# Ledger of designs, part 82: designed miniproteins, single chains, continued (4)

Each design is a single chain, and the fold is of that chain. pLDDT is the mean over its residues in the fold that is shown.

## One batch from the design tools (miniprotein)

Design m14832
Fold by ESMFold2-Fast:
Structure m14832 (fold): chain A 87 residues (1-87)
Amino acid sequence: AREAEELRRRGEELIREGRKLIETTLLMSQPGVTLPDEVAQAMHELTMKMVEELGGNVPAELAPLLPLLRGEALVAEGEALLAEAAA
């Protein structure tokens, strides 16, 4: 049905976005890896925005992992939509 196709498309899109965010965050955590300045800046801005949304009280050890947690949440949401489309 039309609704199942829309759920599948949205789920696949969220999984792609989440996986890309996870991979970029993990790549940034590796010593000696140089990323394009534009990518590094975008990841920094995302992290700072997430810290602000949490009231600024984020442990320094967790702040660099916030984009990873966001990516994992997007993948989980996408997988839930795919499961709904398959039902």
Scores: mean pLDDT 78

Design m14833
Fold by ESMFold2-Fast:
Structure m14833 (fold): chain A 75 residues (1-75)
Amino acid sequence: MLVPPSEEAFERVGEVLARYLPLIERALRERDEDTAIRLVEEMVREVGEALGLSPEETERLIREAVEELRRILAE
């Protein structure tokens, strides 16, 4: 209700990405697909929380992110 989630929410999302992206990159370099998928799931959950998304919308984003990760791994 109060404080529209615009610049502040975007800043929080950016910080979440900055924390998780290096860990995901390491897991991908080590070919640890299980760890990479888990990190992406955790990252998207925190992004969903920062954006005030419902659990249903967050689960949807997790699925999309995991599918994208699988495309990267299929290279």
Scores: mean pLDDT 77

Design m14834
Fold by ESMFold2-Fast:
Structure m14834 (fold): chain A 81 residues (1-81)
Amino acid sequence: TLNNLGNLYQSQGRLDEAEACYLKALEIARKLGDKNGEATTLHNLGLLYQSQGRLDEAEKCRQEDEKIAVEDLKNAVDRVL
């Protein structure tokens, strides 16, 4: 997967290639409505940005990931009620 390829580039210190892989994975997940894939990619991007000292970008990724988790919880509750 593009996330696995991004993780490989990040482990090699190839941070620009890692970012490109994660951004492409995020684009595909969003086009497909794959919230699980979107959350996974946002988590990986957040870790990458944090490792680069890009704390504002890392925080934005964390907030988007958290928003997806909250929406999933709300949908689960709505199904029970």
Scores: mean pLDDT 79

Design m14835
Fold by ESMFold2-Fast:
Structure m14835 (fold): chain A 85 residues (1-85)
Amino acid sequence: MTDEELAASRLTTLRQLAEALGIDRETLARAIRRGSEEAARLLGEAAARLRGPEYGEAVEQAVLDMLRTLEALGYSREQIAEAIL
């Protein structure tokens, strides 16, 4: 998998997960701009409300790992936020 394919996969998963959790793209983008931990907590809290705390913790960790992967590939928080929109 190329870095470009990996980034596209992570961005697609983040969008689909937010949509499934009822979080709009603008809300997700604003959270990402504040920080990876803020965005992960936002999605984790939404997931916990739907399927309980264990699911919330799993989603929070998955989101944090996806955002850290994007940052490691050279994407700034602003670039990730713009790509989500």
Scores: mean pLDDT 86

Design m14836
Fold by ESMFold2-Fast:
Structure m14836 (fold): chain A 59 residues (1-59)
Amino acid sequence: GEENLQKIADRANERFPELFEEKEKELSKVISSPGAVRFLAGFRALSESAGIAAKELGI
């Protein structure tokens, strides 16, 4: 139920800030537009944090 979705969200949210910063740093070396960097960093961080959450929860 709701409890499982909350656990996934909590795990993803734990990792998101660190992963966002990592991806923003990586992308800044290739892309000069700060807006484009942040958009892509956000997308990549979201995808990776969700994957980590799924792995940690065994789903």
Scores: mean pLDDT 78

Design m14837
Fold by ESMFold2-Fast:
Structure m14837 (fold): chain A 85 residues (1-85)
Amino acid sequence: TVSKELELKVGEEKEFKFYVPEAGTYTITVEGDSDVVVTVLKDGKVIKKARLKPGESFSVELEAGEYTIKVKALFKDGKVKVTVE
């Protein structure tokens, strides 16, 4: 499990890297007060992109290795918590 809290302004995009130890299905959940766009990338390639409301999640199949998650706030400044499990 990886959890990151990001402080975002409206329209701001921040990214973080995470390491996947084994191939499998991972669930990405977002919490906070703002709708966000989450983009999952591996080696610059978009694996999945989803628009999420607070409390929503999506599942994605990932291979072992390093991934980048980008998070963009759509409507509100504030904190966004992203969890990968």
Scores: mean pLDDT 82

Design m14838
Fold by ESMFold2-Fast:
Structure m14838 (fold): chain A 79 residues (1-79)
Amino acid sequence: LSDDVVNQLNQAAAEAIGRAGTEEAKQAAVKILSLAVNGASPEEVRKTAEEHAKTLDEESREQLLELGDRVEEILKKSE
C-alpha cells in the first residue's frame, strides 16, 4: 500500500473510533483497519465488517458498515 492510502485508511478508522460509543465498536473498527493495511481485498473487508456488525447495537452497526464501505472505496481507488 502507498503511504497516501495508509493515511486515508488511518483517517477513516480514527473518525470511526472517535464516533464509537462502545469498546466493542472501537475494536471492530480497529480490526477493519488492520485487515485493510495488511492487504485484505475490498470484498474481504466488506464481509468482515458485515460479520462484526451483526454483534453490535443498531447505531454501532450502521457506523461500522459505513466504515467498511469507505475502506472498500479507498482500496478500490488505490488500483
Scores: mean pLDDT 80

Design m14839
Fold by ESMFold2-Fast:
Structure m14839 (fold): chain A 62 residues (1-62)
Amino acid sequence: GEDFSPEDLDPLVQIRRAYDAMLEAGVSRETALRMARSYLQVLVDQGLVSEEEAQELLRELE
């Protein structure tokens, strides 16, 4: 089937967008990174994202 929609973008892209939105809302980078890390851990546990992909995204976000 086609599971292709704007809402079904790569989870890593969604987390990056959420991180940017948090920073724009005045959330500190450290808090935004902790939230992103926590969400990525859930995705890794669910098998949607590898631990390496999660760590790579966190390095890009800093």
Scores: mean pLDDT 75

Design m14840
Fold by ESMFold2-Fast:
Structure m14840 (fold): chain A 90 residues (1-90)
Amino acid sequence: MLPSFDELIERIEAGELSPREGIELLISTTLHYRQLLLSSGQLSSDQIKQITDLLNQLLDIYENETDPEKMRQKVIEIGRQLKKIVDNSL
């Protein structure tokens, strides 16, 4: 079973997941929910664009952010934004 966004965010905040592990799990979880919501027609074009933009931001952070604490802060913020979009679409 995939973890909830709340569980992932809490585990990243607690340092139980490295920021990179957090990004990998957030991407996997987001892609899973995106597929489900797209299949049911529950995502608007604006929500699809927002999810894509946030996923691209996670990939950029994964490749280019060298400060672990800044990486953690940015990942938590994006995770919260992804959670909000997915929760509003359910």
Scores: mean pLDDT 84

Design m14841
Fold by ESMFold2-Fast:
Structure m14841 (fold): chain A 63 residues (1-63)
Amino acid sequence: MEELEKEIKEALLQMGLAVAKLAFNTPGVEVDLEWVRKMAERAEKEGFPEIAEEFRALVEEAE
């Protein structure tokens, strides 16, 4: 049960990361950097530091 929950959380975080990357690469789309930072924090808390690092990299590129 916990393993399935972890896989679902990872999939949701990966989808969030994909959406963020698409938004940053779409002309005219304004990206909420606070949301991206919160997603990075969530990924780290859920035990996915690699995903958290990718979210942080997106924020750093935008600043």
Scores: mean pLDDT 79

Design m14842
Fold by ESMFold2-Fast:
Structure m14842 (fold): chain A 69 residues (1-69)
Amino acid sequence: AEDEARLAYLKAHPETLDGEIARAGKRLVEAEEQGNKEAVAESYRDLALIAEARGDQETAEKWRAKAEA
């Protein structure tokens, strides 16, 4: 699955996590400014995967809830 592959990559490359967070955050802001609800939800899902890769399960669950809203 796409999420499994992404999570595996993030766990294998912990050195990229700060850059991935910055990139996902920027995409979220841009999507919100454009009113693109699909891109906003996708950005929340990516932020959840990054948080899970960091071992921050509480933050990951919070981002997943936002993606489903």
Scores: mean pLDDT 81

Design m14843
Fold by ESMFold2-Fast:
Structure m14843 (fold): chain A 94 residues (1-94)
Amino acid sequence: SPVEEARERFLAELDAEIARLQAKVDEMLKDPSVTKEEALEFLRRGVAELMRRIDDWAAELAKKYGPEEADRFRDEAVSRLRAAAQELVEKIKA
């Protein structure tokens, strides 16, 4: 369905952005000049930016398909981002 295709497209874009954030954190952790505090601050800023993008995508879905479809997307997107962020926090603190 058009709404499922739109949701899947935005989730795929989110997954790609999460993978990019993960790759950047991995590169920071290979650099001995980068502190754990700097890596955590970078992660916080990256998560905040992706939350804003999730809000924008949810607003687009709400406009075309209504608030229930936007809420369904937002719940899934936020869950994915939170899980990835938690794994990255644990990796930085290791």
Scores: mean pLDDT 90

Design m14844
Fold by ESMFold2-Fast:
Structure m14844 (fold): chain A 87 residues (1-87)
Amino acid sequence: SLPPLPPEAQAALEAQAAGLEHRDDRVEALIATVRTLEEKGLLKPEEAEKIIKDLRENDGVLSEESQKILQEIEERVKKLVEEQKAK
C-alpha cells in the first residue's frame, strides 16, 4: 500500500496523476503538499525550496532531481509507517 499522506497532500498527488482542468489549481495543491512535507520534517528546507521553484517555473512539472527527492521521501514515509506498528 502507498504510505498514508495528509488528505491535502494525497489530493495533490492524485491531481497530478489525474490531470486537473486548471493547471494553477494543480500547481497550488502540489506546493501545499511540499510545504506540508517540510513542516512534518520529511523534506529539508533546501529540498522544499527547490521543488517549489520547479513547480512555479515549470507549470507544475517536476525536474528529474525534484522527482528523485519525492521518491526518496515516499520510501522514507513508507518505512516510518511500517516501523511504527499499530497501537
Scores: mean pLDDT 65

Design m14845
Fold by ESMFold2-Fast:
Structure m14845 (fold): chain A 96 residues (1-96)
Amino acid sequence: SAEERLRAAFKELLEGLIRLIEELAPDTPEAREAIARLNEVLAKLEAGEAVSSEELKATFAALARVMEANPELAARARELFEEYLAKVLEIQEEAL
């Protein structure tokens, strides 16, 4: 279903972002917080649980702080978001 494909695409984005922080970011409290929040959202998606807007905002705020401190990571994260958005648009077009 379209819903299953959208969930899979979002899961792939979150997994990619976690790997990117682990590979490119220094081991800082900010990086650890971003990884922890991303893993919490990922775990909820895998469990079929709802993720609140407030939790998503806090997660992406933590990610934004890491991206601001790490320009190469920010560039690679933008590529992951662009790939995710392309998949979302493709799924939505197929669902009509």
Scores: mean pLDDT 86

Design m14846
Fold by ESMFold2-Fast:
Structure m14846 (fold): chain A 98 residues (1-98)
Amino acid sequence: SKAQEAIEFGRDVAERLRAQAERLEALGKASKDPAVQQTLLNGAEALRESARVVEEKIRAAEEEGEKKVPDAAASSAAGAIMAVGGEVDAELALRRAA
């Protein structure tokens, strides 16, 4: 269903956020500057929190699907997750440019 595709997209977004957090943590651990290290580690933690928020929205959409909600309502919930995922991708692009 279209709702399932939107949920899978949200899971991909959460996975990319966790992967980026892992990269920032590795860079932070490799840094010799304590201020740079702290900034990168804080950035990694923020990305993990963003991933958690996306995962919570996916869970909410899955719960709506299980309640035998009409396909239109399930599609609407899935659409909301896709919108949130797009906003987070923009935030990742800004962090890469900085």
Scores: mean pLDDT 70

Design m14847
Fold by ESMFold2-Fast:
Structure m14847 (fold): chain A 68 residues (1-68)
Amino acid sequence: PLTGDQLVDAAARAGGGTETMSRAGAVAGLTAAGFSPGLATRIVDLGSGGAETVSRAQVRAGLDALGG
């Protein structure tokens, strides 16, 4: 299983490899890491409030809100 930090890294790589990434890129990265597209979207939206641009911290906050 991937750690939360590894999941954030996967989202960032798909979204441009920086501290800020597109919502679509973050969802694609989490989906590639093993989440369904619906679950990946929910994680990103939990951290960002549905913003089109998300940070690493927002992806991590969404993961923490969903999984503890």
Scores: mean pLDDT 79

Design m14848
Fold by ESMFold2-Fast:
Structure m14848 (fold): chain A 90 residues (1-90)
Amino acid sequence: MMMSLEEVKEELRELAEKMQTASPEERKRLVAEMKRLMLEFAKEYKDPKKLGELLDHVRLLALELKDPEAAQLLLDAAGEVADEFEKEQS
């Protein structure tokens, strides 16, 4: 296992903070890294409750972003992770 739930939450928070001052191109790369971390966590734990807690944390991080475009990119990434996990459960 790479990271605990709390470790993933902290890394996602740090990446979200970087998004606030990032260029549009760097912002896309940061969101891709956040999505990768969420997917790896989902695959490692296979726990819908823990993934739900992680996704709720990411949605809260998106609400703290001052740029609506950055917030939407992060919300879209969280939605894509939720959809991917649901496909694996079906």
Scores: mean pLDDT 80

Design m14849
Fold by ESMFold2-Fast:
Structure m14849 (fold): chain A 93 residues (1-93)
Amino acid sequence: SALEELEKLIEETKERLDRLKKEAVEAAKKGNLEEARKALEEMERLFQEVVARVEELKPKIEDQEYFEKKVLELTAYMVEKGREMYEAILAAE
């Protein structure tokens, strides 16, 4: 179902975000700011991909309140992971 596709998208996106954050933080700690910034750029591309997929799923989901709640939760998670990566890069300068 479209709802199951949304739930799968959210879980896969969180896993990809956690991986990218770990890569960026590790690279920043090693002084590899170029690698850390590349991970941040990949996260930005992931954000664009996720937004496009969410928009595709929106008209297919009957429970729009649940959809909006899940999208808001995912958006907050994405913003938090991006902030953590940005802070790690700044701290390494």
Scores: mean pLDDT 86

Design m14850
Fold by ESMFold2-Fast:
Structure m14850 (fold): chain A 85 residues (1-85)
Amino acid sequence: SSSLAAHGVGLANRLIDSLQLALDQGEVLSDEELQEIADTIISLTEYAPTDTKIDILERLRDLALKMGHEKVAKRIDKEIEKVKK
């Protein structure tokens, strides 16, 4: 696909899959490292449909919570609320 939105969503999903693998393997990320990945995912989904953005961000939030990064999860929740407006 030549769509910028489709390319961004594809890359965002690959990053989510990498975070899930890290969680499954018991890898520890810092709040700063996870926030940088979250900011990248948010940027990659900029041109995606609203429902797709919400789905990806909710998956990212749930992973952040499972990894113990409550501050990162809270920032992602704020981004979800901005998308819903």
Scores: mean pLDDT 85

Design m14851
Fold by ESMFold2-Fast:
Structure m14851 (fold): chain A 86 residues (1-86)
Amino acid sequence: YKLTPEEEQEARNATAEQLRQASDRLRQLADQLKKLGYDEAARQLYKASDYLDEAARAKEEGDVERAVELVQKALSYVEKARELVK
């Protein structure tokens, strides 16, 4: 998965708190998908959630470039999950 310039800019501008909120939402969605029997899609979303938590940590440490790379990695797992539920 490759970020658009707009997605990259949004990742750069996101606060650590916003990244943690996104992580929490993905984790809740993963829990719901797992209950519906989409175990592999849920697994991909748990990985995406973990990467967003790491991105929030990088943002707090002032490492914006690492945060963007971790957000890109998280979004690649979200895309994999989307393909698994279709």
Scores: mean pLDDT 84

Design m14852
Fold by ESMFold2-Fast:
Structure m14852 (fold): chain A 89 residues (1-89)
Amino acid sequence: SHMEEIARSLFEEGKEAAKKLIEQGKYDEAADVYMRLARFAKEAGLPEIAKEAYKLAVEAYQKMLDEHPNDPRAREKLAEAEKLLKEVE
C-alpha cells in the first residue's frame, strides 16, 4: 500500500538522521525520531519495522540514561519505549 511505501521510506531516512544525531551525542533526539518511526510503522501494519524502531529507541534512551543516570525524564522515556517494544513482540 501507499502507506507501507511511505513508512519504509521514512524508516530508512529516519535511521540515517538518527545515526547522525547519535554521533553528535543527541541520544534523546535520536530516540524521539525512532519512536515516531515506530508509531508510523505500527499504524501502517508493519510490525517488524515497528519492533526494530522501538528497539533502536530503547538503545538510544539507554545511552541517554547512561549519561544522565539521575534524570527522571530519561528513565520515564526508556520505560515507555520498553513497554511499547513488548507490545509489538
Scores: mean pLDDT 85

Design m14853
Fold by ESMFold2-Fast:
Structure m14853 (fold): chain A 90 residues (1-90)
Amino acid sequence: MEKAELALEAARLAEEAARIAAQPNPDLREIARLAAEAERHALLAAGEEPPELDVEKIAEELSKVPSSEVAAALRANAELSREMARRLAA
């Protein structure tokens, strides 16, 4: 179940990023790094070729959004990746 494992890793990485984003004055670069890895794993699980992800650019985009919204979006992505893993394992 290689694709299911990729989807579970995507969920784990997104949850980790969400946990950091929920902290006061979160490290945006670390969130961007984890979010980029989560997206890469999710795309591979979907059978898609992941694009080159620029962590610095992702960190810049995250700086434009309230940290609470970043945390909520990352938790939603983790849930979608868990749903994907369940479907791939079925």
Scores: mean pLDDT 83

Design m14854
Fold by ESMFold2-Fast:
Structure m14854 (fold): chain A 103 residues (1-103)
Amino acid sequence: MDQAIRSLQQAADAFSQGDFDTAIRLGQQAYDILSQQPDSPRVQQLRTAARSIIRGAQAAQQGDYRTAIISVGSAYESARGAGDDDVARSFRQARDRLTQQYQ
């Protein structure tokens, strides 16, 4: 579990730096780890956060910053719903930086 949390934080940080390839790789790593965990509301929310950051990074790579902003916002809300405040903060920072650059 702790490795998945670290991978999500690192994915958000990579996204914030414009390193979308690294964000996708780390998001997929987190998703794979979370898929091996027993199902719980927290694990479901963190899996949703992982999918959302992957989708957001892929959208950003294609220049679809509207979808990227919406997707990273969904990652933030899912991490917040999971109670993982540090992960949520990292996704919020990623969303805010992207919004400032492309809104």
Scores: mean pLDDT 87

Design m14855
Fold by ESMFold2-Fast:
Structure m14855 (fold): chain A 67 residues (1-67)
Amino acid sequence: SEEEKKLREEAIAGLAAGAAEYLTGEKPERAEGEVIDENRGTGVAEAAGKTYKATIDKDTGLTVEEV
């Protein structure tokens, strides 16, 4: 459903935001998430002048990288 997709996108954005806050010690300025399919999603967050990308994949799990 569209509501379920929205909740998943918010959860993915929250994961990116949490990762950025944990790695920088600063609250994120922006965070957004995108659901690709039932097994994959990506989130992006900005904190302390840095941008972090979180990728969720059923096979690889959660990965976080600075972009």
Scores: mean pLDDT 79

Design m14856
Fold by ESMFold2-Fast:
Structure m14856 (fold): chain A 78 residues (1-78)
Amino acid sequence: SISEQAKKTVEQLLALLEEGIRRFEEGKITPEELQQMFEQIQQVFQELQPYLDPKVAEEFQKRLDELEKRAKELIEKA
């Protein structure tokens, strides 16, 4: 279904953000590149939210917010 595809896509986007944070910690990408990844993924997530169960969307939003907070803290300390 569309909702199952949307859920899988968001899981892949969250995994990509975790990989981006890891690559930033390893000095492989810039703060600007990491910030751009978050902006692009947030946009795609907003477009997919109507296709997700509201409770699932809330859990994904929480995970995204936690990753963004972690990334901002890492950038500020660099």
Scores: mean pLDDT 86

Design m14857
Fold by ESMFold2-Fast:
Structure m14857 (fold): chain A 70 residues (1-70)
Amino acid sequence: MEVEYGVRPISETRYWVGAIARGVESEEEAERAKELIIEGLAKEGYRVERVDAIYTEDGVAYFLGLGEKA
């Protein structure tokens, strides 16, 4: 599984969270990708308020969420 994530500013402290996980073949793998996204962003100083899989296609899961700069 490969996970790519990033943030885009809404305000000075709030951010849209976007992520793509590749090689997602099950619900359990999608949940694991979500955890990796949250952990990765926390390591960069972002607190994820919410992140959810919006769409899954051909083993790729697309995530959208909200976060704050911690």
Scores: mean pLDDT 82

Design m14858
Fold by ESMFold2-Fast:
Structure m14858 (fold): chain A 68 residues (1-68)
Amino acid sequence: SALDELREAGRRVQELLRAGDVAGAVEVVHEAAKRTDPSNPEQVRLLSLMIAALAEAQLTGRPVEVEF
C-alpha cells in the first residue's frame, strides 16, 4: 500500500541519516513527496515526520530516532 511504502521510505531516511548520507535522505524524501496523496492525512503526517527528521538532523548534526 502507499502507506506501507511511505513507512518504508521513513525508515530508509533514518538509515541514511545514521550513515551520514544527507543527500541520499533528501532524495528519498523528495521521491516520497511525489508519491504522497495530499488529501490523505496519514500520508501527509508520515511525509511531515520525514521532513522534520531531515530538518532536525541538519540543525543538530545527529540522526533523529522516530518510529515510522
Scores: mean pLDDT 82

Design m14859
Fold by ESMFold2-Fast:
Structure m14859 (fold): chain A 90 residues (1-90)
Amino acid sequence: SKEAILAKFREVVELAKELFPERSAELAELEARFRAALAAGDWQGALAVVDELSALVAALGLTAPPELHARVHEIAVLLVEIRAELEAAL
């Protein structure tokens, strides 16, 4: 459901804000765009936001301390799951 996908995306955003608090404003903007895309039935727009967040998390992971690697990986796994659920809705 849209509600389940949105809840999972919000979980990812909150986890990302916890790991990278300096990016909180950018992460909040991505969440707002994702919510707007889902509300509009814009599945392609929602996928684009997931891909943008995935790229941001991957880039942040490259410079993250080793102790954060497991949590960065958790975010990446959740984003793959969200992407698969969105593609199934196309």
Scores: mean pLDDT 86

Design m14860
Fold by ESMFold2-Fast:
Structure m14860 (fold): chain A 94 residues (1-94)
Amino acid sequence: SAKEEKAKRLVGLLREAARLAVEERDAEAARAKLEEAARLLLELGVPEELVERFRERVLTLIERGAEALSEEEKAEMEEIIEEVAEEVKAALEA
Protein backbone atom coordinates (compact mmCIF):
# COMPACT_ATOMS: atom_id res chain seq x y z
CA SER A 1 0.00 0.00 0.00
CA ALA A 2 2.65 2.59 0.99
CA LYS A 3 4.86 1.45 -1.91
CA GLU A 4 1.86 1.58 -4.28
CA GLU A 5 1.17 5.20 -3.20
CA LYS A 6 4.82 6.12 -3.85
CA ALA A 7 4.73 4.46 -7.29
CA LYS A 8 1.51 6.35 -8.16
CA ARG A 9 3.09 9.65 -7.07
CA LEU A 10 6.22 8.80 -9.10
CA VAL A 11 4.15 8.30 -12.28
CA GLY A 12 2.35 11.60 -11.63
CA LEU A 13 5.64 13.48 -11.13
CA LEU A 14 7.16 12.05 -14.34
CA ARG A 15 3.98 12.92 -16.29
CA GLU A 16 4.05 16.47 -14.89
CA ALA A 17 7.79 16.83 -15.68
CA ALA A 18 7.10 15.80 -19.30
CA ARG A 19 4.18 18.28 -19.55
CA LEU A 20 6.30 21.13 -18.13
CA ALA A 21 9.24 20.37 -20.46
CA VAL A 22 7.26 19.74 -23.67
CA GLU A 23 4.01 21.77 -23.40
CA GLU A 24 4.99 24.64 -21.05
CA ARG A 25 8.70 24.65 -22.07
CA ASP A 26 9.55 25.33 -18.42
CA ALA A 27 12.87 23.53 -17.96
CA GLU A 28 13.30 24.77 -14.36
CA ALA A 29 9.90 23.42 -13.23
CA ALA A 30 10.52 20.16 -15.12
CA ARG A 31 13.86 19.73 -13.30
CA ALA A 32 12.15 20.30 -9.93
CA LYS A 33 9.61 17.50 -10.65
CA LEU A 34 12.43 15.22 -11.84
CA GLU A 35 14.31 15.79 -8.54
CA GLU A 36 11.17 14.81 -6.58
CA ALA A 37 10.83 11.69 -8.78
CA ALA A 38 14.50 10.75 -8.20
CA ARG A 39 13.94 11.02 -4.43
CA LEU A 40 10.92 8.69 -4.65
CA LEU A 41 12.92 6.20 -6.75
CA LEU A 42 15.54 6.04 -3.97
CA GLU A 43 12.78 5.56 -1.35
CA LEU A 44 11.40 2.65 -3.45
CA GLY A 45 14.82 0.99 -3.31
CA VAL A 46 16.04 1.64 -6.86
CA PRO A 47 19.89 1.56 -6.79
CA GLU A 48 21.46 5.03 -6.38
CA GLU A 49 23.74 4.53 -9.43
CA LEU A 50 20.74 3.74 -11.68
CA VAL A 51 18.78 6.75 -10.31
CA GLU A 52 21.77 9.04 -11.04
CA ARG A 53 22.07 7.71 -14.62
CA PHE A 54 18.32 8.21 -15.15
CA ARG A 55 18.44 11.76 -13.72
CA GLU A 56 21.46 12.77 -15.86
CA ARG A 57 19.89 11.44 -19.08
CA VAL A 58 16.49 13.09 -18.43
CA LEU A 59 18.22 16.40 -17.56
CA THR A 60 20.10 16.24 -20.88
CA LEU A 61 16.78 15.58 -22.66
CA ILE A 62 15.14 18.59 -20.92
CA GLU A 63 18.10 20.88 -21.72
CA ARG A 64 18.83 19.81 -25.34
CA GLY A 65 15.44 18.48 -26.46
CA ALA A 66 14.69 15.02 -27.86
CA GLU A 67 15.71 15.93 -31.44
CA ALA A 68 19.22 16.91 -30.25
CA LEU A 69 19.93 13.42 -28.84
CA SER A 70 22.00 10.95 -30.89
CA GLU A 71 20.63 7.47 -31.67
CA GLU A 72 23.11 6.06 -29.12
CA GLU A 73 21.87 8.51 -26.44
CA LYS A 74 18.24 7.57 -27.22
CA ALA A 75 19.09 3.85 -26.92
CA GLU A 76 20.82 4.48 -23.56
CA MET A 77 17.76 6.42 -22.34
CA GLU A 78 15.39 3.57 -23.32
CA GLU A 79 17.65 1.01 -21.56
CA ILE A 80 17.79 3.11 -18.37
CA ILE A 81 13.99 3.60 -18.37
CA GLU A 82 13.49 -0.18 -18.71
CA GLU A 83 15.94 -0.90 -15.84
CA VAL A 84 14.20 1.68 -13.59
CA ALA A 85 10.77 0.18 -14.43
CA GLU A 86 12.00 -3.35 -13.53
CA GLU A 87 13.44 -2.15 -10.18
CA VAL A 88 10.16 -0.34 -9.32
CA LYS A 89 8.18 -3.52 -10.14
CA ALA A 90 10.55 -5.59 -7.95
CA ALA A 91 10.13 -3.09 -5.07
CA LEU A 92 6.32 -3.27 -5.35
CA GLU A 93 6.44 -7.11 -5.25
CA ALA A 94 8.61 -7.08 -2.12
Scores: mean pLDDT 77

Design m14861
Fold by ESMFold2-Fast:
Structure m14861 (fold): chain A 113 residues (1-113)
Amino acid sequence: MDPVFQNRLNGLEQLIAQMEDAIAAGDYESALALAEELLATVKSALEYVKENEEVTVEEIEKLIELIERALAALDALLAGTTDPEIAARVERLREELERIREELKKILKKKLE
């Protein structure tokens, strides 16, 4: 099992938990900063999956689950904000994460063939 990829997954889980806490506290600027870091980490994890055929089905499924949890947190942020600039930033982050999720699902499908 790849310790580099495991560290990425653990880092994502921590970032999501911190983002959820910031949203619950109404600290949307901190939540957005965490979401930008999350997107960068998710992009790095996707490139790692593309370059490393040894990444398992279970590890890709865990990454997809973490992205879905991040999307749910961004939905909560979007529902809680009245600021159109914050809403626009959240929607861009959601679109990028949804794109990566769909790419990971295509990779997963090929591994299951």
Scores: mean pLDDT 86

Design m14862
Fold by ESMFold2-Fast:
Structure m14862 (fold): chain A 61 residues (1-61)
Amino acid sequence: SREEELLSMSEEERKAYIEEKSREIADQLGKANNLSEETVEHLHKQLVERELKELEKLRAS
């Protein structure tokens, strides 16, 4: 599963993966909704923080 793959990655690899995927999502939403570059950057940052928080909960369980 995706969760098993993420947990098997190094800390650096997990962060890179989350940042890359969050960037893709933010860019897609920005293009679809004609968002400003500032809004896309803000959205990217929020998505990264959310994913890192969820991953931390999985490790704590």
Scores: mean pLDDT 76

Design m14863
Fold by ESMFold2-Fast:
Structure m14863 (fold): chain A 102 residues (1-102)
Amino acid sequence: SMAEEAGRLAREAGVLAVKNSKNIEAVNKGIAGALKGIGGEFMARLGEKKGDKELQIQGARDAISGAEVALEGAKLSGNKEGMELAERAIRLAKEAVKELEG
């Protein structure tokens, strides 16, 4: 699902924010974004398997918040790939919320 994919992209963006960074703030934001992305990915996947729309929406919202924190981390670390993945995660997760709430 788009919500699960958004959570995965938020996780990957967070990992990239940490990768080779010497900036403690970037590392902390990357870890926080990655963990929130993992939670969003898991909730979206579980919600899809159970037909639980509210759980899928929660997964998408956690992917948004995780990706926003990961984006800040990637900006601080100068990781362009991490920034692109985080921005894609935010767009996909917002679209997932709209489709699930429609």
Scores: mean pLDDT 89

Design m14864
Fold by ESMFold2-Fast:
Structure m14864 (fold): chain A 91 residues (1-91)
Amino acid sequence: GVSADDQQLQQALNLLNVDLNYLETVLLPLAQQLDAQGRTDDAAALRQQINQGLQNGIASLDQLRAAYPNASQALLAQIDQTKQRLQQLMK
């Protein structure tokens, strides 16, 4: 079994990953399509909303890491890796 803290952290990460996956797999491709259609202002506005969502995701990951300092190394590494990925997506 896993600890209750690990279970709660994993559940929180799973929920956060649903939102982050939506930004990456739906909204980012949509922004690219808008840009390709010459809708540059709409694309730029959507990219600003995506960047805000990514920043909120990073803040949530930092809060989870601080709230669960004794979580398993695997879960803490997952937080760190997800944070690095989000930072690379920001432009």
Scores: mean pLDDT 87

Design m14865
Fold by ESMFold2-Fast:
Structure m14865 (fold): chain A 68 residues (1-68)
Amino acid sequence: LSPEMEKEIDEALLRMAAGIIYVETGDKELAEEVLEYGLKLREENPEMPIIELVRAIFKKGEELLEKK
């Protein structure tokens, strides 16, 4: 895979993970925040595997829900 294709696939998977959070919580703002977090994390950590990025998004969602 080229770096461009890898980025596209990673971003699609991150958007799917955020979509799952939206469906489960009904909170669009929360889902958008965790997506932005995941996209930023990927940009800052290009060597991080996609499964770790997805796990980080779900963990971030849990942390934000606990803060409510």
Scores: mean pLDDT 80

Design m14866
Fold by ESMFold2-Fast:
Structure m14866 (fold): chain A 55 residues (1-55)
Amino acid sequence: SDEILREIAEKVGLSVEQVRLILYDGRAALRLYLSGEVTAEQINEARRLAKEAGI
């Protein structure tokens, strides 16, 4: 899973930790979005790539 998270992070321009929070912690994902640290497009793309990877 860590290797897949690294690939997603590279594709969306985020850190592995940010991708992990987006995929597994909805409240943390919302906080990152509201703080301006991640965009809605990055969240949507990370989730799409995770579905394609089977996670």
Scores: mean pLDDT 87

